# Designed miniproteins, single chains, continued (4), part 22

Each design is a single chain, and the fold is of that chain. pLDDT is the mean over its residues in the fold that is shown.

## One batch from the design tools (miniprotein)

Design m12735
Fold by ESMFold2-Fast:
Formats: sequence, C-alpha cells, structure tokens
Structure m12735 (fold): chain A 79 residues (1-79)
Amino acid sequence: YNSPVGASLGAADVAEISGDYELAYENLSTTADTMISSGSKRYDDLAEVYEKLGEVLEKLGDYDLAKQYYELAEQARKK
C-alpha cells in the first residue's frame, strides 16, 4: 500500500553488492517485520524478502538460519 517495499529491497540489494551484509540483514528484517505487523497480503513480496534474508545469512555463514528463511519464503508463495 504505502510501504516502499521496492525501495527497501533495492537498498538491501545495494548493501549486498557492497559487502555490507549486516546493513542488508537489518533492512530486510525491518521490511519483513513491517509487512507482517501491517497484515499485508503481499505474499510474493514477503517471499522475496525472506529469500534475500536467506542469501544474506549464507554470506554471513549462518546456513541453518538461511535454510529456515528459504522455507518461510516457499510457504509465503504457497500461502
């Protein structure tokens, strides 16, 4: 609706390219929390945020948590 989800995802993507994975994680987790707390039905957008969180966590070396976020992304797509 009025949430700049695209802008948040863009900022996280730039942070990943720059190697600032902590900033990428912060931007993505804030976006996911906002979408969940607002009751957003943008499941495809939420799935994309979870996938990016998984990718960032793999870069940080947290493979177990990355797998959990990939599973959340898959569930969000299936509703």
Scores: mean pLDDT 71

Design m12736
Fold by ESMFold2-Fast:
Structure m12736 (fold): chain A 65 residues (1-65)
Amino acid sequence: ALKDAIVKAAKETLSEEQAKEVEEAAKTQSLEETVRKLEEIISSLPKEKSFQAAGAVQQALQEAL
């Protein structure tokens, strides 16, 4: 459930390549590692896009809980 919410948020806010990396982590890694990969990608984005992506992920997680 939480992994699915994270992958969905990534697909909505990140590039296709970045969303694919998050999806791969969700399939092969723990929840904690999937979150770490998402945070790594968000931290590498320009400030405006990073803020938007973080907000969308937070909203998706709240809706999944």
Scores: mean pLDDT 75

Design m12737
Fold by ESMFold2-Fast:
Structure m12737 (fold): chain A 61 residues (1-61)
Amino acid sequence: SMDARLEKLLKEIEDNEQMKSTLLGLIKMAEERGSKSAMEQALDNVEISIKILKERKKRAG
């Protein structure tokens, strides 16, 4: 069974994975226009957050 804390953590992981998917799409569009730097910075931050959340999930499960 999943407790409320683990459920919240899974939702946070899902939200960040969706943000990552959106940013990857925006980076592809920005590459077509010759600009990507700000979006790459945002992607790096989201990937760090996902890594931290997944490590917390592994320790909780």
Scores: mean pLDDT 80

Design m12738
Fold by ESMFold2-Fast:
Structure m12738 (fold): chain A 116 residues (1-116)
Amino acid sequence: HMKIIKEEEKVLENPATGTRLTVRAISVEGATEDELYEMVRRTFEEGRRLAAREGKIVITVVGDYEEAKEAMDRLVELFREGVTPEDLLEAVKPSKATRRVLEDEIAAQDAAMAAS
């Protein structure tokens, strides 16, 4: 059974632009690939919802304790160096589950554009 071991959140602000970034790390234990996929998918949907309703930029990383911590620390460092939120996910090596969600989201966007 999957357990959430730790949740951590950092709110960052770029003083030059006033842009705020929320970085969340969710550390899990005993998760199957399907459980990880579902958690990542839900965090992506939540992030899009917050962006649309509140103008918030939220990046959530999910993995074991060490993976989630390292990814969060890397995102914080890159944002402080001026990397845009759009480029941050590409700069962090995503877990297999996160990569699968990203690929599915890109495919869904491409299909929607082709249908319009």
Scores: mean pLDDT 70

Design m12739
Fold by ESMFold2-Fast:
Structure m12739 (fold): chain A 85 residues (1-85)
Amino acid sequence: MSADEIRLAVGVHDLQELGLSEEIATAVARLLLERQDTLSPVERAVAAARLMLELGASLEQALALARSMVPPEDQERVEREVRAL
């Protein structure tokens, strides 16, 4: 098993612990892995939240994940950007 396959499996598990379905958790975990080197933490958090909302997750679930992905100083900013989606 590759390191990326292990990271994907761990990411899917962690997202399911937040109440996401396996389908949404898998899609979000893949997005985060693919965008790891191309987006800032805030941009990745907003992109993940957008994908969650497009796949039918609640705004509360999207905000909870996005806040968890950034340091405390960026949580207010990420909440504003997610709510603007």
Scores: mean pLDDT 77

Design m12740
Fold by ESMFold2-Fast:
Structure m12740 (fold): chain A 65 residues (1-65)
Amino acid sequence: SVEEAVEEALRIADELTRENVREYILTGKKPLTRDELLEKVREHLREKGYSDEEIEAAIEALRST
């Protein structure tokens, strides 16, 4: 469902953001940009079997927040 995709997208985005900060602090690796992070969220949702419509709705929700 769209609601489930939005909830999953928020969880993935939070996890990726946390790892991004952690890796930057500990290793000096350049953090992912917002666009790169959103693209990784899309990939994860697609791998979990969400439809294109559900994925785009979730990404739009993340952008509008």
Scores: mean pLDDT 80

Design m12741
Fold by ESMFold2-Fast:
Parts: sequence; structure tokens; C-alpha cells
Structure m12741 (fold): chain A 62 residues (1-62)
Amino acid sequence: SEEEKSANLITAAGVLYAAAPFDPEGALKGLRGIQEEAERLGFEDTVRYARELIEKIEADLK
């Protein structure tokens, strides 16, 4: 279902963000993939969530 797909993408995004301190490049790549998939599926809230996590990781690298 669409609800299950959205929930799975949100969970995956959170897991990637938690791993970012150990592998920031891998986390960013994974989150960008989640953002792209969520955009394709029209999951606007998931797109925003992934984007916010990407911005937080990028800020921490500066």
C-alpha cells in the first residue's frame, strides 16, 4: 500500500540519518535516493523529511 511504502521510506531515512556520523557520504547518497523515490510517488511529507535530513548532514560537514 502507499501508506506502507511511505512509512518504510521514512523509517529508512531515519536509519540513514542515525548512521551519518560514521558514513556521511553513504547517508547523503541514500537520503537523496529516498527523496527521489518519494518525489516520484508524490509523498510530499517524506520528500520534505529527507530534504531536512540532507541539509542537517551537509551543515554538520561544514
Scores: mean pLDDT 86

Design m12742
Fold by ESMFold2-Fast:
Structure m12742 (fold): chain A 93 residues (1-93)
Amino acid sequence: MIDDLKNEYVKEITDFTNKIAEKARELGKDSVADTILSQGTLTVGVIDKIAKDAPTVEEAKQRMEQVKEAFKRNVALELEREGLDELAEEARK
């Protein structure tokens, strides 16, 4: 169950990261895309650690959800700083 939960969150974070990074590249913001991809990789590493360290499935899910939501917020803020307001709104959804 924890491994299934981990795989689900890794997939959601990876799919989100790739989608937003590709859209940033389409807008000519390659450095922003590279930053988002790097942050996504680090976030996946945090999800892996939570899966190993959490004492219960419920605690694992709660921590993984918090990490995912924090990651999405940070990506949106980075996009806003670069003037990509529409993409930032998409990142928050």
Scores: mean pLDDT 87

Design m12743
Fold by ESMFold2-Fast:
Structure m12743 (fold): chain A 95 residues (1-95)
Amino acid sequence: SEKAEKYLKLGLEYLLKEDYEKAKEYFLKALEYDPEYKLAWYGLALTSLVLNDKELVEEMEKKLSKFEFNEEEGKKVQNIIDVILDKDKEALEKF
């Protein structure tokens, strides 16, 4: 979904800005348009870890345990990690 991708990118942008509550909001919006969007679930999981939201982390661990990532999806997961850890704005362009 084009809208799901848009909201994923907004979530990642707010992660880069360290606005974790806004990042969470936009990842949840991405999932409203595409409930099976693995990258949005992963972004939400990482955001929830930073927010120390234990209940949401447990829900995300359950959901992510059912997902298998292909090589391309694995690269996008690494790009999400790069946004959070290294604050790499160029990582956003890889989505």
Scores: mean pLDDT 74

Design m12744
Fold by ESMFold2-Fast:
Structure m12744 (fold): chain A 76 residues (1-76)
Amino acid sequence: DEERRKRSEKAGRHMIKAWNNADDVEKTAEYLLKAVEHGVTRETLDQMLDVAERQLSPEEVEAMKKAVEEVKKRVG
């Protein structure tokens, strides 16, 4: 439980950093890769994109979509 909580916290922190850098594909991909290393699933990344389409600018959404695709390509 403690380790699961800490891992979830680190994953969340990386997701927030990706969100704050959404207009930068390379930085967003780097933070999302770190989030995946801490247990974020591809399904969770897709859910984040759904939220991004409602809250971020179109330019940030497109950059985040490219970053997610790059992460999916690298992870397999």
Scores: mean pLDDT 80

Design m12745
Fold by ESMFold2-Fast:
Structure m12745 (fold): chain A 74 residues (1-74)
Amino acid sequence: MMPSIVGMQVLDRDGRVLLEVRSDDDVPAFLETLRRLIDERYRTDPSVTDEVRRQMLEALESLEASLRRRLAEE
């Protein structure tokens, strides 16, 4: 399930804080870290299928758009 963004924090659907972005300088590194984690899990975890990876990448694209919108409001 896609994480929700609140106050530039990434929350899961239960409202737990997964990751926090403090400034615009953090956004590229944060997104690169998430993409790297997705790729690493896909490579090492057989339960991460091609479909699951695709869904994670789509969630990441949505997350990037939301974070950039939030930072533009600053």
Scores: mean pLDDT 65

Design m12746
Fold by ESMFold2-Fast:
Structure m12746 (fold): chain A 56 residues (1-56)
Amino acid sequence: DLKRAGALVEREAAALGLDVTADDAASLKAAVRRIGEAAGLTPEEQERAAAYALAA
């Protein structure tokens, strides 16, 4: 679900030292997708995680 996907993205961002607080939606979405790929998320899960991050 979105909560779990968001928590995993935040955790992986912290572990990888990536800034997930990008200024604009496109940059944030790209960062979340890259983190999701590294974490082994499916494309659907990556999209859900990006939506969660944009809402935060």
Scores: mean pLDDT 64

Design m12747
Fold by ESMFold2-Fast:
Structure m12747 (fold): chain A 100 residues (1-100)
Amino acid sequence: SLVDKVEEAIRLVEEALEAARRGDLETARRLLEKAIEVLQEIIDELKQNGSEEEVELATKAAVAVYLALQHVRAGDLRRAIAALEVAIRLLKELKEKLKK
């Protein structure tokens, strides 16, 4: 289901946040690349069957994950962690809207 994909994206981003906190940049990078793939599927499905607000939330979450990935690649852990926390918040908000 779409909710299951959003839950997978949340799990991947939360695991990436924990990897970043440990300084495990390779694990964080790999998890974020997978999260971007899942987020693209979520956005494509929402464009067909979702609301404009749901598409906006998913797109903002994808931007936050992309920025986190760029910061991980640059070794900027402080900014990576901040972007990951934003992404998790947006994905949890999206999940709540999809359950209503």
Scores: mean pLDDT 89

Design m12748
Fold by ESMFold2-Fast:
Structure m12748 (fold): chain A 87 residues (1-87)
Amino acid sequence: MELERKAVSHLVAAQLDYAAGDFETALEHLEEAVRYAEKSGDKEFLKEVLEIAQKLLERIIAESTDPNVRERAQKLLEELKKKIEEL
């Protein structure tokens, strides 16, 4: 319950940071959202969080000109795709 609320709060924060062009902070919130979703133990909820995070990461990769941000986003995207396959 509380872990799910924390995951959702971080997803919302990531979306807002992305909209503001703050890709580095958006990535930090996505990492936290996934971490809390995993801790929740709810596989259905985790899948939803991973799918939302994947879409936002793909947008960050497409829009960011910072090579460090793009590398971090690509690495996280690969990790999330693997997690989805294991569900």
Scores: mean pLDDT 88

Design m12749
Fold by ESMFold2-Fast:
Structure m12749 (fold): chain A 67 residues (1-67)
Amino acid sequence: DAFYAALMEKYGVSRADLDAVEEAIRLSLEGRLEEARALFDEVMRRSGLSPEELNRLAVEIHIHRQE
């Protein structure tokens, strides 16, 4: 998927990091906020993304899924 390849390059993250962010978004939408937070924290530790960068990445994934 060209979209995910572009996100990996833009944010310097792995496909596993993208999958974890997508799962965290899903958990958050289901009201499973503690599990979602744990996944976001793990991605930040693993990737070195700031909270602001992680939020931008999550927003881009969420918007793409709504299209």
Scores: mean pLDDT 82

Design m12750
Fold by ESMFold2-Fast:
Structure m12750 (fold): chain A 96 residues (1-96)
Amino acid sequence: QEKLTVEEVKKRFEEMKEELKELGVSEETLEEILKEIGRSGFLSLVNAIKELLASRPSVEDLRRFLEGLKNPAVAEVAKAMLRHTYGQEVLDAVLA
């Protein structure tokens, strides 16, 4: 983890929002997560998902991860990132 200034956190947060919108995440879903955990919490969440996806997890690891998500808005972000990283076929296998 890198120490970021408040301005760097704001900039990274705005860049992250645009990235997630490009992945098909709705503005409403993004606002729900922001209200629940704030900017720093949201950045930490997205970074944790990116690290998990970069670790080349198994379908079973991804299934357990998604089943562990209690907030439906967070689950939608995770599914969008998974679909972007590994494709629809892998997401379908995880959800089967």
Scores: mean pLDDT 78

Design m12751
Fold by ESMFold2-Fast:
Structure m12751 (fold): chain A 78 residues (1-78)
Amino acid sequence: MEALEEARRIGLRAVEIAVEGARAEGIEISEEDVERARERALGEIDKLAEAFGAEAALEAMRALLEELERVKAEILAK
């Protein structure tokens, strides 16, 4: 249970980082786009947990967050 909740939390943080990175590049992201991205992320995390287990979903979200933070740093350095 806790692993799935943590995966969802990390997934939502990944969406925040991706949105901020896109906005830093001058891409216009509306609040509707952000909400849609959050809903999609949560749905995909739930599907991943159902297919591979909550711990696998958590590991995947941690890896995604690390990669997005790296990409955002590169975008902001442009």
Scores: mean pLDDT 79

Design m12752
Fold by ESMFold2-Fast:
Structure m12752 (fold): chain A 60 residues (1-60)
Amino acid sequence: SNLEEKIKELEKEMDELVARIRELQPAVDAGDQEAFREMLDLGAELVSKAVELNVLKKKL
């Protein structure tokens, strides 16, 4: 269904965000301020998508 497709796409997007956050960790650990800022922005996007995913899953 369209709802199941949206859930699957959202989970994929969240997995990609987690992978990007993990890739930034060495730069953040080295004191890269731009990498730290990007990690915070990606983390906020991940939280937003997690909230949306929770709402969509309640409709199943």
Scores: mean pLDDT 88

Design m12753
Fold by ESMFold2-Fast:
Structure m12753 (fold): chain A 64 residues (1-64)
Amino acid sequence: SEEDELRKKIDEIVKKFNEEMDKLYQEYKAAKTPEEKAAVRKKMNEVRDKYSKEIDELTKKIIA
């Protein structure tokens, strides 16, 4: 079904989100200065915003 296809796409996006966040978490642990840590946190927030928007758009298609 179209709903099953959309749910599969959401699952793939969630997997990519987790992989990208894991990479950023490693960068955060490697960061030596407060400025470097702040830069990584900014990237984390941008990634969360991006994936949240993509998931929201697909979720709206399921409930429409």
Scores: mean pLDDT 86

Design m12754
Fold by ESMFold2-Fast:
Structure m12754 (fold): chain A 90 residues (1-90)
Amino acid sequence: LEKLLEELKKKLEELKKILEELQEVLEKANDFEGAKKAAEKWYEKMEEINDLLLKARETGDPELVKKALEKVEEAIEEFKKELEEAKKLL
């Protein structure tokens, strides 16, 4: 469980860095609506992940941590694709 939580922390930090870069690129392109949508999407993903993590901490169920990790990995892939598309606008 502890190892899974540590891996999850690292992936969450990676996701945050990707979002920050995406927001910076979109702002530079004057796509403020895109930047807002990216932030809203990140918030929704984080709510789902945090809910799973709270339940995992309460129950000690490692499967809930694995589900949270899967959601973070999916979000990383999704935001990376959005970042690559945003970079094409520059």
Scores: mean pLDDT 81

Design m12755
Fold by ESMFold2-Fast:
Structure m12755 (fold): chain A 68 residues (1-68)
Amino acid sequence: SSSQIQSMQKNIQANQAAYEQLQHHLDSMPPPKTGMEEAIYLFLQLVAQSTQFVIERIEQRLKELQEE
């Protein structure tokens, strides 16, 4: 629906802002010192990657709804 499309556009904007903040934080983090810290670092990178994937999927779904 048209109302849902507008809501989804706002949601994308909010998630993009959150994603940018997360990436900035990751860039500012000190290098890992232990194997456990390396695992945590990798996990946080995966979280950022997952967030980007979610945003892209919402964008694709929005595009499909507009084409209907």
Scores: mean pLDDT 81

Design m12756
Fold by ESMFold2-Fast:
Structure m12756 (fold): chain A 96 residues (1-96)
Amino acid sequence: MEELRKDISDEILKIANEFYEMTDEEREALFKKYGIPKEIYEAFKEALKNGDPENLVKFIELLTEYVLEKYRTEKGYPDEDIEALRAQLEAARAAQ
């Protein structure tokens, strides 16, 4: 569980950091490549335009839920494991 939590956290941070250095066209292509819903991409664009920390937090939260849902549906992780991972990721964010 600890390794999986770290892998998911690292994946989320890697995706978020990559987006900050890209053009809008490159970001859209990357969102499509990862299969990320348009809702998350729109939240990211709003965070960039407004410089509002709340919009950035919303983007990270939506991205986290998307990654967790992918692990549940595509990798077959049980709900109890997904809930444990969500709790660990939230605790890690609260510590930052």
Scores: mean pLDDT 69

Design m12757
Fold by ESMFold2-Fast:
Structure m12757 (fold): chain A 71 residues (1-71)
Amino acid sequence: MSLEELKKRAERAIENGEKVLSESGAVRLAAIHELEEFIEELEKYLKENPDEELKKMLVRLRQVLEKLKAQ
């Protein structure tokens, strides 16, 4: 997967996560699991391929995950 594709996936994941903040039950749980998996994939990628913009997106993804889990 290219860096540009990862950045687009991260942007969509942030938007989808924020959209799901108003949802509950199975929809939210599914979003939490998907986001946790994607964050893990990004962390592994960034360990071998450091990128400043993608690191900032990872911080935003973690913030969205924290908000979802707090509800």
Scores: mean pLDDT 80

Design m12758
Fold by ESMFold2-Fast:
Structure m12758 (fold): chain A 98 residues (1-98)
Amino acid sequence: KAEELVEKAEEYLSKGDYEKALKLYEEARKILEEELGKDDVRVAEVLIKIAGIYLLLGDYKKAAELYKEAAEILAKALGKDNPLAVQSKELAELLASE
């Protein structure tokens, strides 16, 4: 069910419907948090997608917050030197300095 929401969100994102994509990713996030817990890697992956949409919408502060949250989850689950954790942290710091 969460996977289906992610697939539909990606379809809307590819068509430029950022509002519908965001709603579907947020619903997927809620389901994944309930099923797997808030610190699961799959939650972090959805947070990165949501952050990307806020970046496209020009909401740099919200994007930075979400990238930071994803980086913290990925660092705990996969290690602080994991490439996704490092990139998410770097994006959060960059966007916070815009």
Scores: mean pLDDT 86

Design m12759
Fold by ESMFold2-Fast:
Structure m12759 (fold): chain A 88 residues (1-88)
Amino acid sequence: TVTGTSTVTSSDGETRTATRTVAPGEVSDTLSETGIKLDENGKVVSGSVSVSGVHELAGGVYQYVEFGGSVTDTTRSTEVATTGSAVG
């Protein structure tokens, strides 16, 4: 099993933490968006985005990968965090 923790902070200052355990042989990606605000033209001006996934390594070992970042103006920023590994 692979256990990863995701923390997402919205533009209103709210922080949300999620912990996920992925069984061996499970490959999944999850997108989460929190507190997204749009301008008058429909462009994203603030909020947070996170993406979580499992990457398979050689020998049936899985690695939990997390992307997250704050969204400001017209540019999305992403960061990569890798947490845990598991054997299939």
Scores: mean pLDDT 45

Design m12760
Fold by ESMFold2-Fast:
Structure m12760 (fold): chain A 72 residues (1-72)
Amino acid sequence: MEELKKELENLVKEADRLASQLTPEQAQMLRDGVEAYRKEAEKALENGDVEKAKIAIDHMRGLIERARALAA
């Protein structure tokens, strides 16, 4: 539980960092996607649904990796 919360926090911080290296449009798309999955992960954790939280976090990792490729 706590480990997932820490991972979620770290992913949000990484997304914010990457957004600063993207075009305004790409940054907004990244922020919107990350925010959507962050809300899903937080809701899942509040409900004790660890598996749904992991899935949302995994989707956030995918968005961040794609953003990293775009920032290069």
Scores: mean pLDDT 83

Design m12761
Fold by ESMFold2-Fast:
Structure m12761 (fold): chain A 72 residues (1-72)
Amino acid sequence: SLAEELAALYLEHPVLGRSKLASLYSAGNIYKIAGDDETAERLFGEVRRAAEAVRRARPDQAPLSDAEIAEL
């Protein structure tokens, strides 16, 4: 899944992984503004799942805080 690929990328290459997570979160916001709520929710879901996976594997290096994950 995209979330698994993003989590793996973040663990292997944190700078690139963080950049891709941020880009997908931004893309979700753009789709929401454009009125494509379904695509936006899907993208936010992928980012949340990836962030949660990174947090479980490396709690000290999570790309998003608990509060940020809860708001996705």
Scores: mean pLDDT 76

Design m12762
Fold by ESMFold2-Fast:
Structure m12762 (fold): chain A 82 residues (1-82)
Amino acid sequence: SAMEEFRKRLEAEIHIALARMLISIAKQMLKKGAEKEEILKILELAEKELEKAEEFADAEMEKEIEELRKELEEIKKKIEEE
């Protein structure tokens, strides 16, 4: 039904939006010199939101999720000095 399709898309979009927000927060925390453990906690929350988004995502959303996962890994590398 149209309602079921709308609901699945909405759930995916909400989780993608939450992941974007958490990644943005992590970037700001890193820029301001927050502690590694605090930034990693926020990145773990972002990863969980991306996992939830993946359950409902279409092909276009999967590409967006992949881009966000790449950003998350780049932040982790900066924190680990790799």
Scores: mean pLDDT 85

Design m12763
Fold by ESMFold2-Fast:
Structure m12763 (fold): chain A 71 residues (1-71)
Amino acid sequence: TITVTAIFEDGSTTTVVAEDGAAAGAKAKAAGDAHGSDIQGLRVEGASAAEALTAGAAAGHENSPRVGAPP
């Protein structure tokens, strides 16, 4: 279980819990969209650095690279 707290540019925060870093990041992103602010930072608990990176990418924090469709 991974807990992610998204910090928005306006200083507000949202905390989400998921079994997967990508799912947690996506939930944080959706909350940010509803709030109308971009995600400035993430705090991740119960995850490795790689899982935290995955959550950040899913939340749009990492400056997501262009990913092509599957071949």
Scores: mean pLDDT 66

Design m12764
Fold by ESMFold2-Fast:
Structure m12764 (fold): chain A 79 residues (1-79)
Amino acid sequence: SRALELLSEEVTVDKEKGIKTSKEMAEIQFAIDKVALKKGRLSKEEIEELVKRAEDMYKNGAISKEDYEEFKKLAEEKL
């Protein structure tokens, strides 16, 4: 049973490493999205898509609640 738990921990560690890499990629994408939003040349539909992406990043733990709320407020100001 403990040997199966150790194998499960190795699989979990590999998943955590993948999640960490995904988080770093999401943080880069979020920075790009913030620059795009700040330029103020996006349609309402494009702004809504960026907000949806930021929500998904927040739910995945890639960005903080504070970053997500700031992004939403910035998006509302650009609509």
Scores: mean pLDDT 71

Design m12765
Fold by ESMFold2-Fast:
Structure m12765 (fold): chain A 81 residues (1-81)
Amino acid sequence: KLAEARERIDKLLEDDRKKKEEEIKAENLPKDIQELKLKIVDLKNQLTRAFFEGDWDTANKLAKQAKEEEEKLKKKLEEYS
């Protein structure tokens, strides 16, 4: 039960990451912005896994990091425009 659920979440997170990586590349944005968007995707996927495992300390740390990276992305997008 738990092992199957873990395998399923890992597969979903990997599929989601690949899909979002393709979407980000398709936007034809500067490399720095693309890398930052991918970093945010990776942090959110790690956060989802931490929530699934009940690792609240890791989840809180990842949520804070994701928010900080999203703020950086917002500033970079404003500067790029």
Scores: mean pLDDT 80

Design m12766
Fold by ESMFold2-Fast:
Structure m12766 (fold): chain A 80 residues (1-80)
Amino acid sequence: SIDDAMQQVRNARSITDVGRTVYNAILQNADSDSRKQYMGRMRDVMRQSQQMRDNGDTDQALSYMQRQSIGILNDLRNSV
């Protein structure tokens, strides 16, 4: 469920784990038209998080990824 995905995101220890959880939730819950929009948002969030990590801001990257991912999952939940 989307609520299970949100809990997994909150408990995640890496941006990769967050990304995998959200990607799977989008694939399982978004309709075909909305999927492109959610995947675009996720791609931008992942790119920003990876830049933060590459700059040495590992904790900031994870926190950013988690906050943005919860927002995406909330929007996905409310759109169904």
Scores: mean pLDDT 86

Design m12767
Fold by ESMFold2-Fast:
Structure m12767 (fold): chain A 73 residues (1-73)
Amino acid sequence: EEERAQKLLDEGEKALASGNYDEAFRKYREALELDPENERILAGYRTALAKLVIEKGDKEAFAELKRLHEREV
């Protein structure tokens, strides 16, 4: 499980570096399902969401990013 989460994290980071924010978001989301407390995966997930908001004006990504910010004060 953790090994699979690490592979998804690596794939997400590669997608993020290539500007493929939709793929990065999907990979980080899958990684979070396997390892929900992993700070590196959470950081990548937030970054991918922020890039989707900035580059595409993605309203769903904005809502998800806002939800993550409000969950933990």
Scores: mean pLDDT 78

Design m12768
Fold by ESMFold2-Fast:
Structure m12768 (fold): chain A 60 residues (1-60)
Amino acid sequence: GGLSEEQTEQVRRGARAVGESSGVTLSEEQVDAAAEAAGKGSGIDSDRGALRALREAGAI
């Protein structure tokens, strides 16, 4: 399953924020892949959920 547009933007914003905080630049491709993986994992409703999904997708 996919994420809503709002959830996808949340994941993208979370990824960019983590990148800035860690001095790492994430590609748009990595962010998009993380958003798709997050949709399969069910429940990106918080920053913690988004970060977990990004780690599972290998984006961070």
Scores: mean pLDDT 61

Design m12769
Fold by ESMFold2-Fast:
Structure m12769 (fold): chain A 95 residues (1-95)
Amino acid sequence: SSMEEEERKKKLEEKMEKEAETGGGKIAKLLLSDGEGASEGMGLLVDLIQEDPEKGLEAARFTAEVLLEIDPEANKERAEALLELAERAAEAEKK
C-alpha cells in the first residue's frame, strides 16, 4: 500500500494506545493480532460486556471502527457481530 496508508495505520495504533486506559484500545489491539492474541482479546471483551455492558458496548464500537478502518470489506461481518453481542448484553442488563 501507499505511504499514506502506513501513516494512517500508525495514527490508528496511537489512538488505540490512548483508548487502552479505558480497556477498549487494549482489546482492539489484541483482536487485530493473530491467533492467541485475538482469542485473548475476545475473552477480555466478553468479560467487559458482562461486568459493565455500557463500557463493553463502547469497546465493541471502538473495535468495530478500527476493524472497518483497516479493511471494511474483510471485517464487516466481524464488526457487526461485535456490536450485536454488546447490544444484547446491554439489553439483558436492563431486565
Scores: mean pLDDT 69

Design m12770
Fold by ESMFold2-Fast:
Structure m12770 (fold): chain A 70 residues (1-70)
Amino acid sequence: MPERIYLATRLGAAVASDEEIDAAEAELRELADEIPKELLDAALRGLREGRALRDKVSKEEVLEEYAKLV
């Protein structure tokens, strides 16, 4: 489900290092032919938005906001 992948990758990126996010993006692009485009696009968008969110809020605040959605 694209929405679930988007939310999961956004959360993961928001609590990850720049190196971990860059590695995840590279791996997803290498797997582009093996995964549905909708899931790839959702995952890449999640990583990008999660990285931006990480720079604006603390890790604890990100986890608290995610807990309210679950």
Scores: mean pLDDT 75

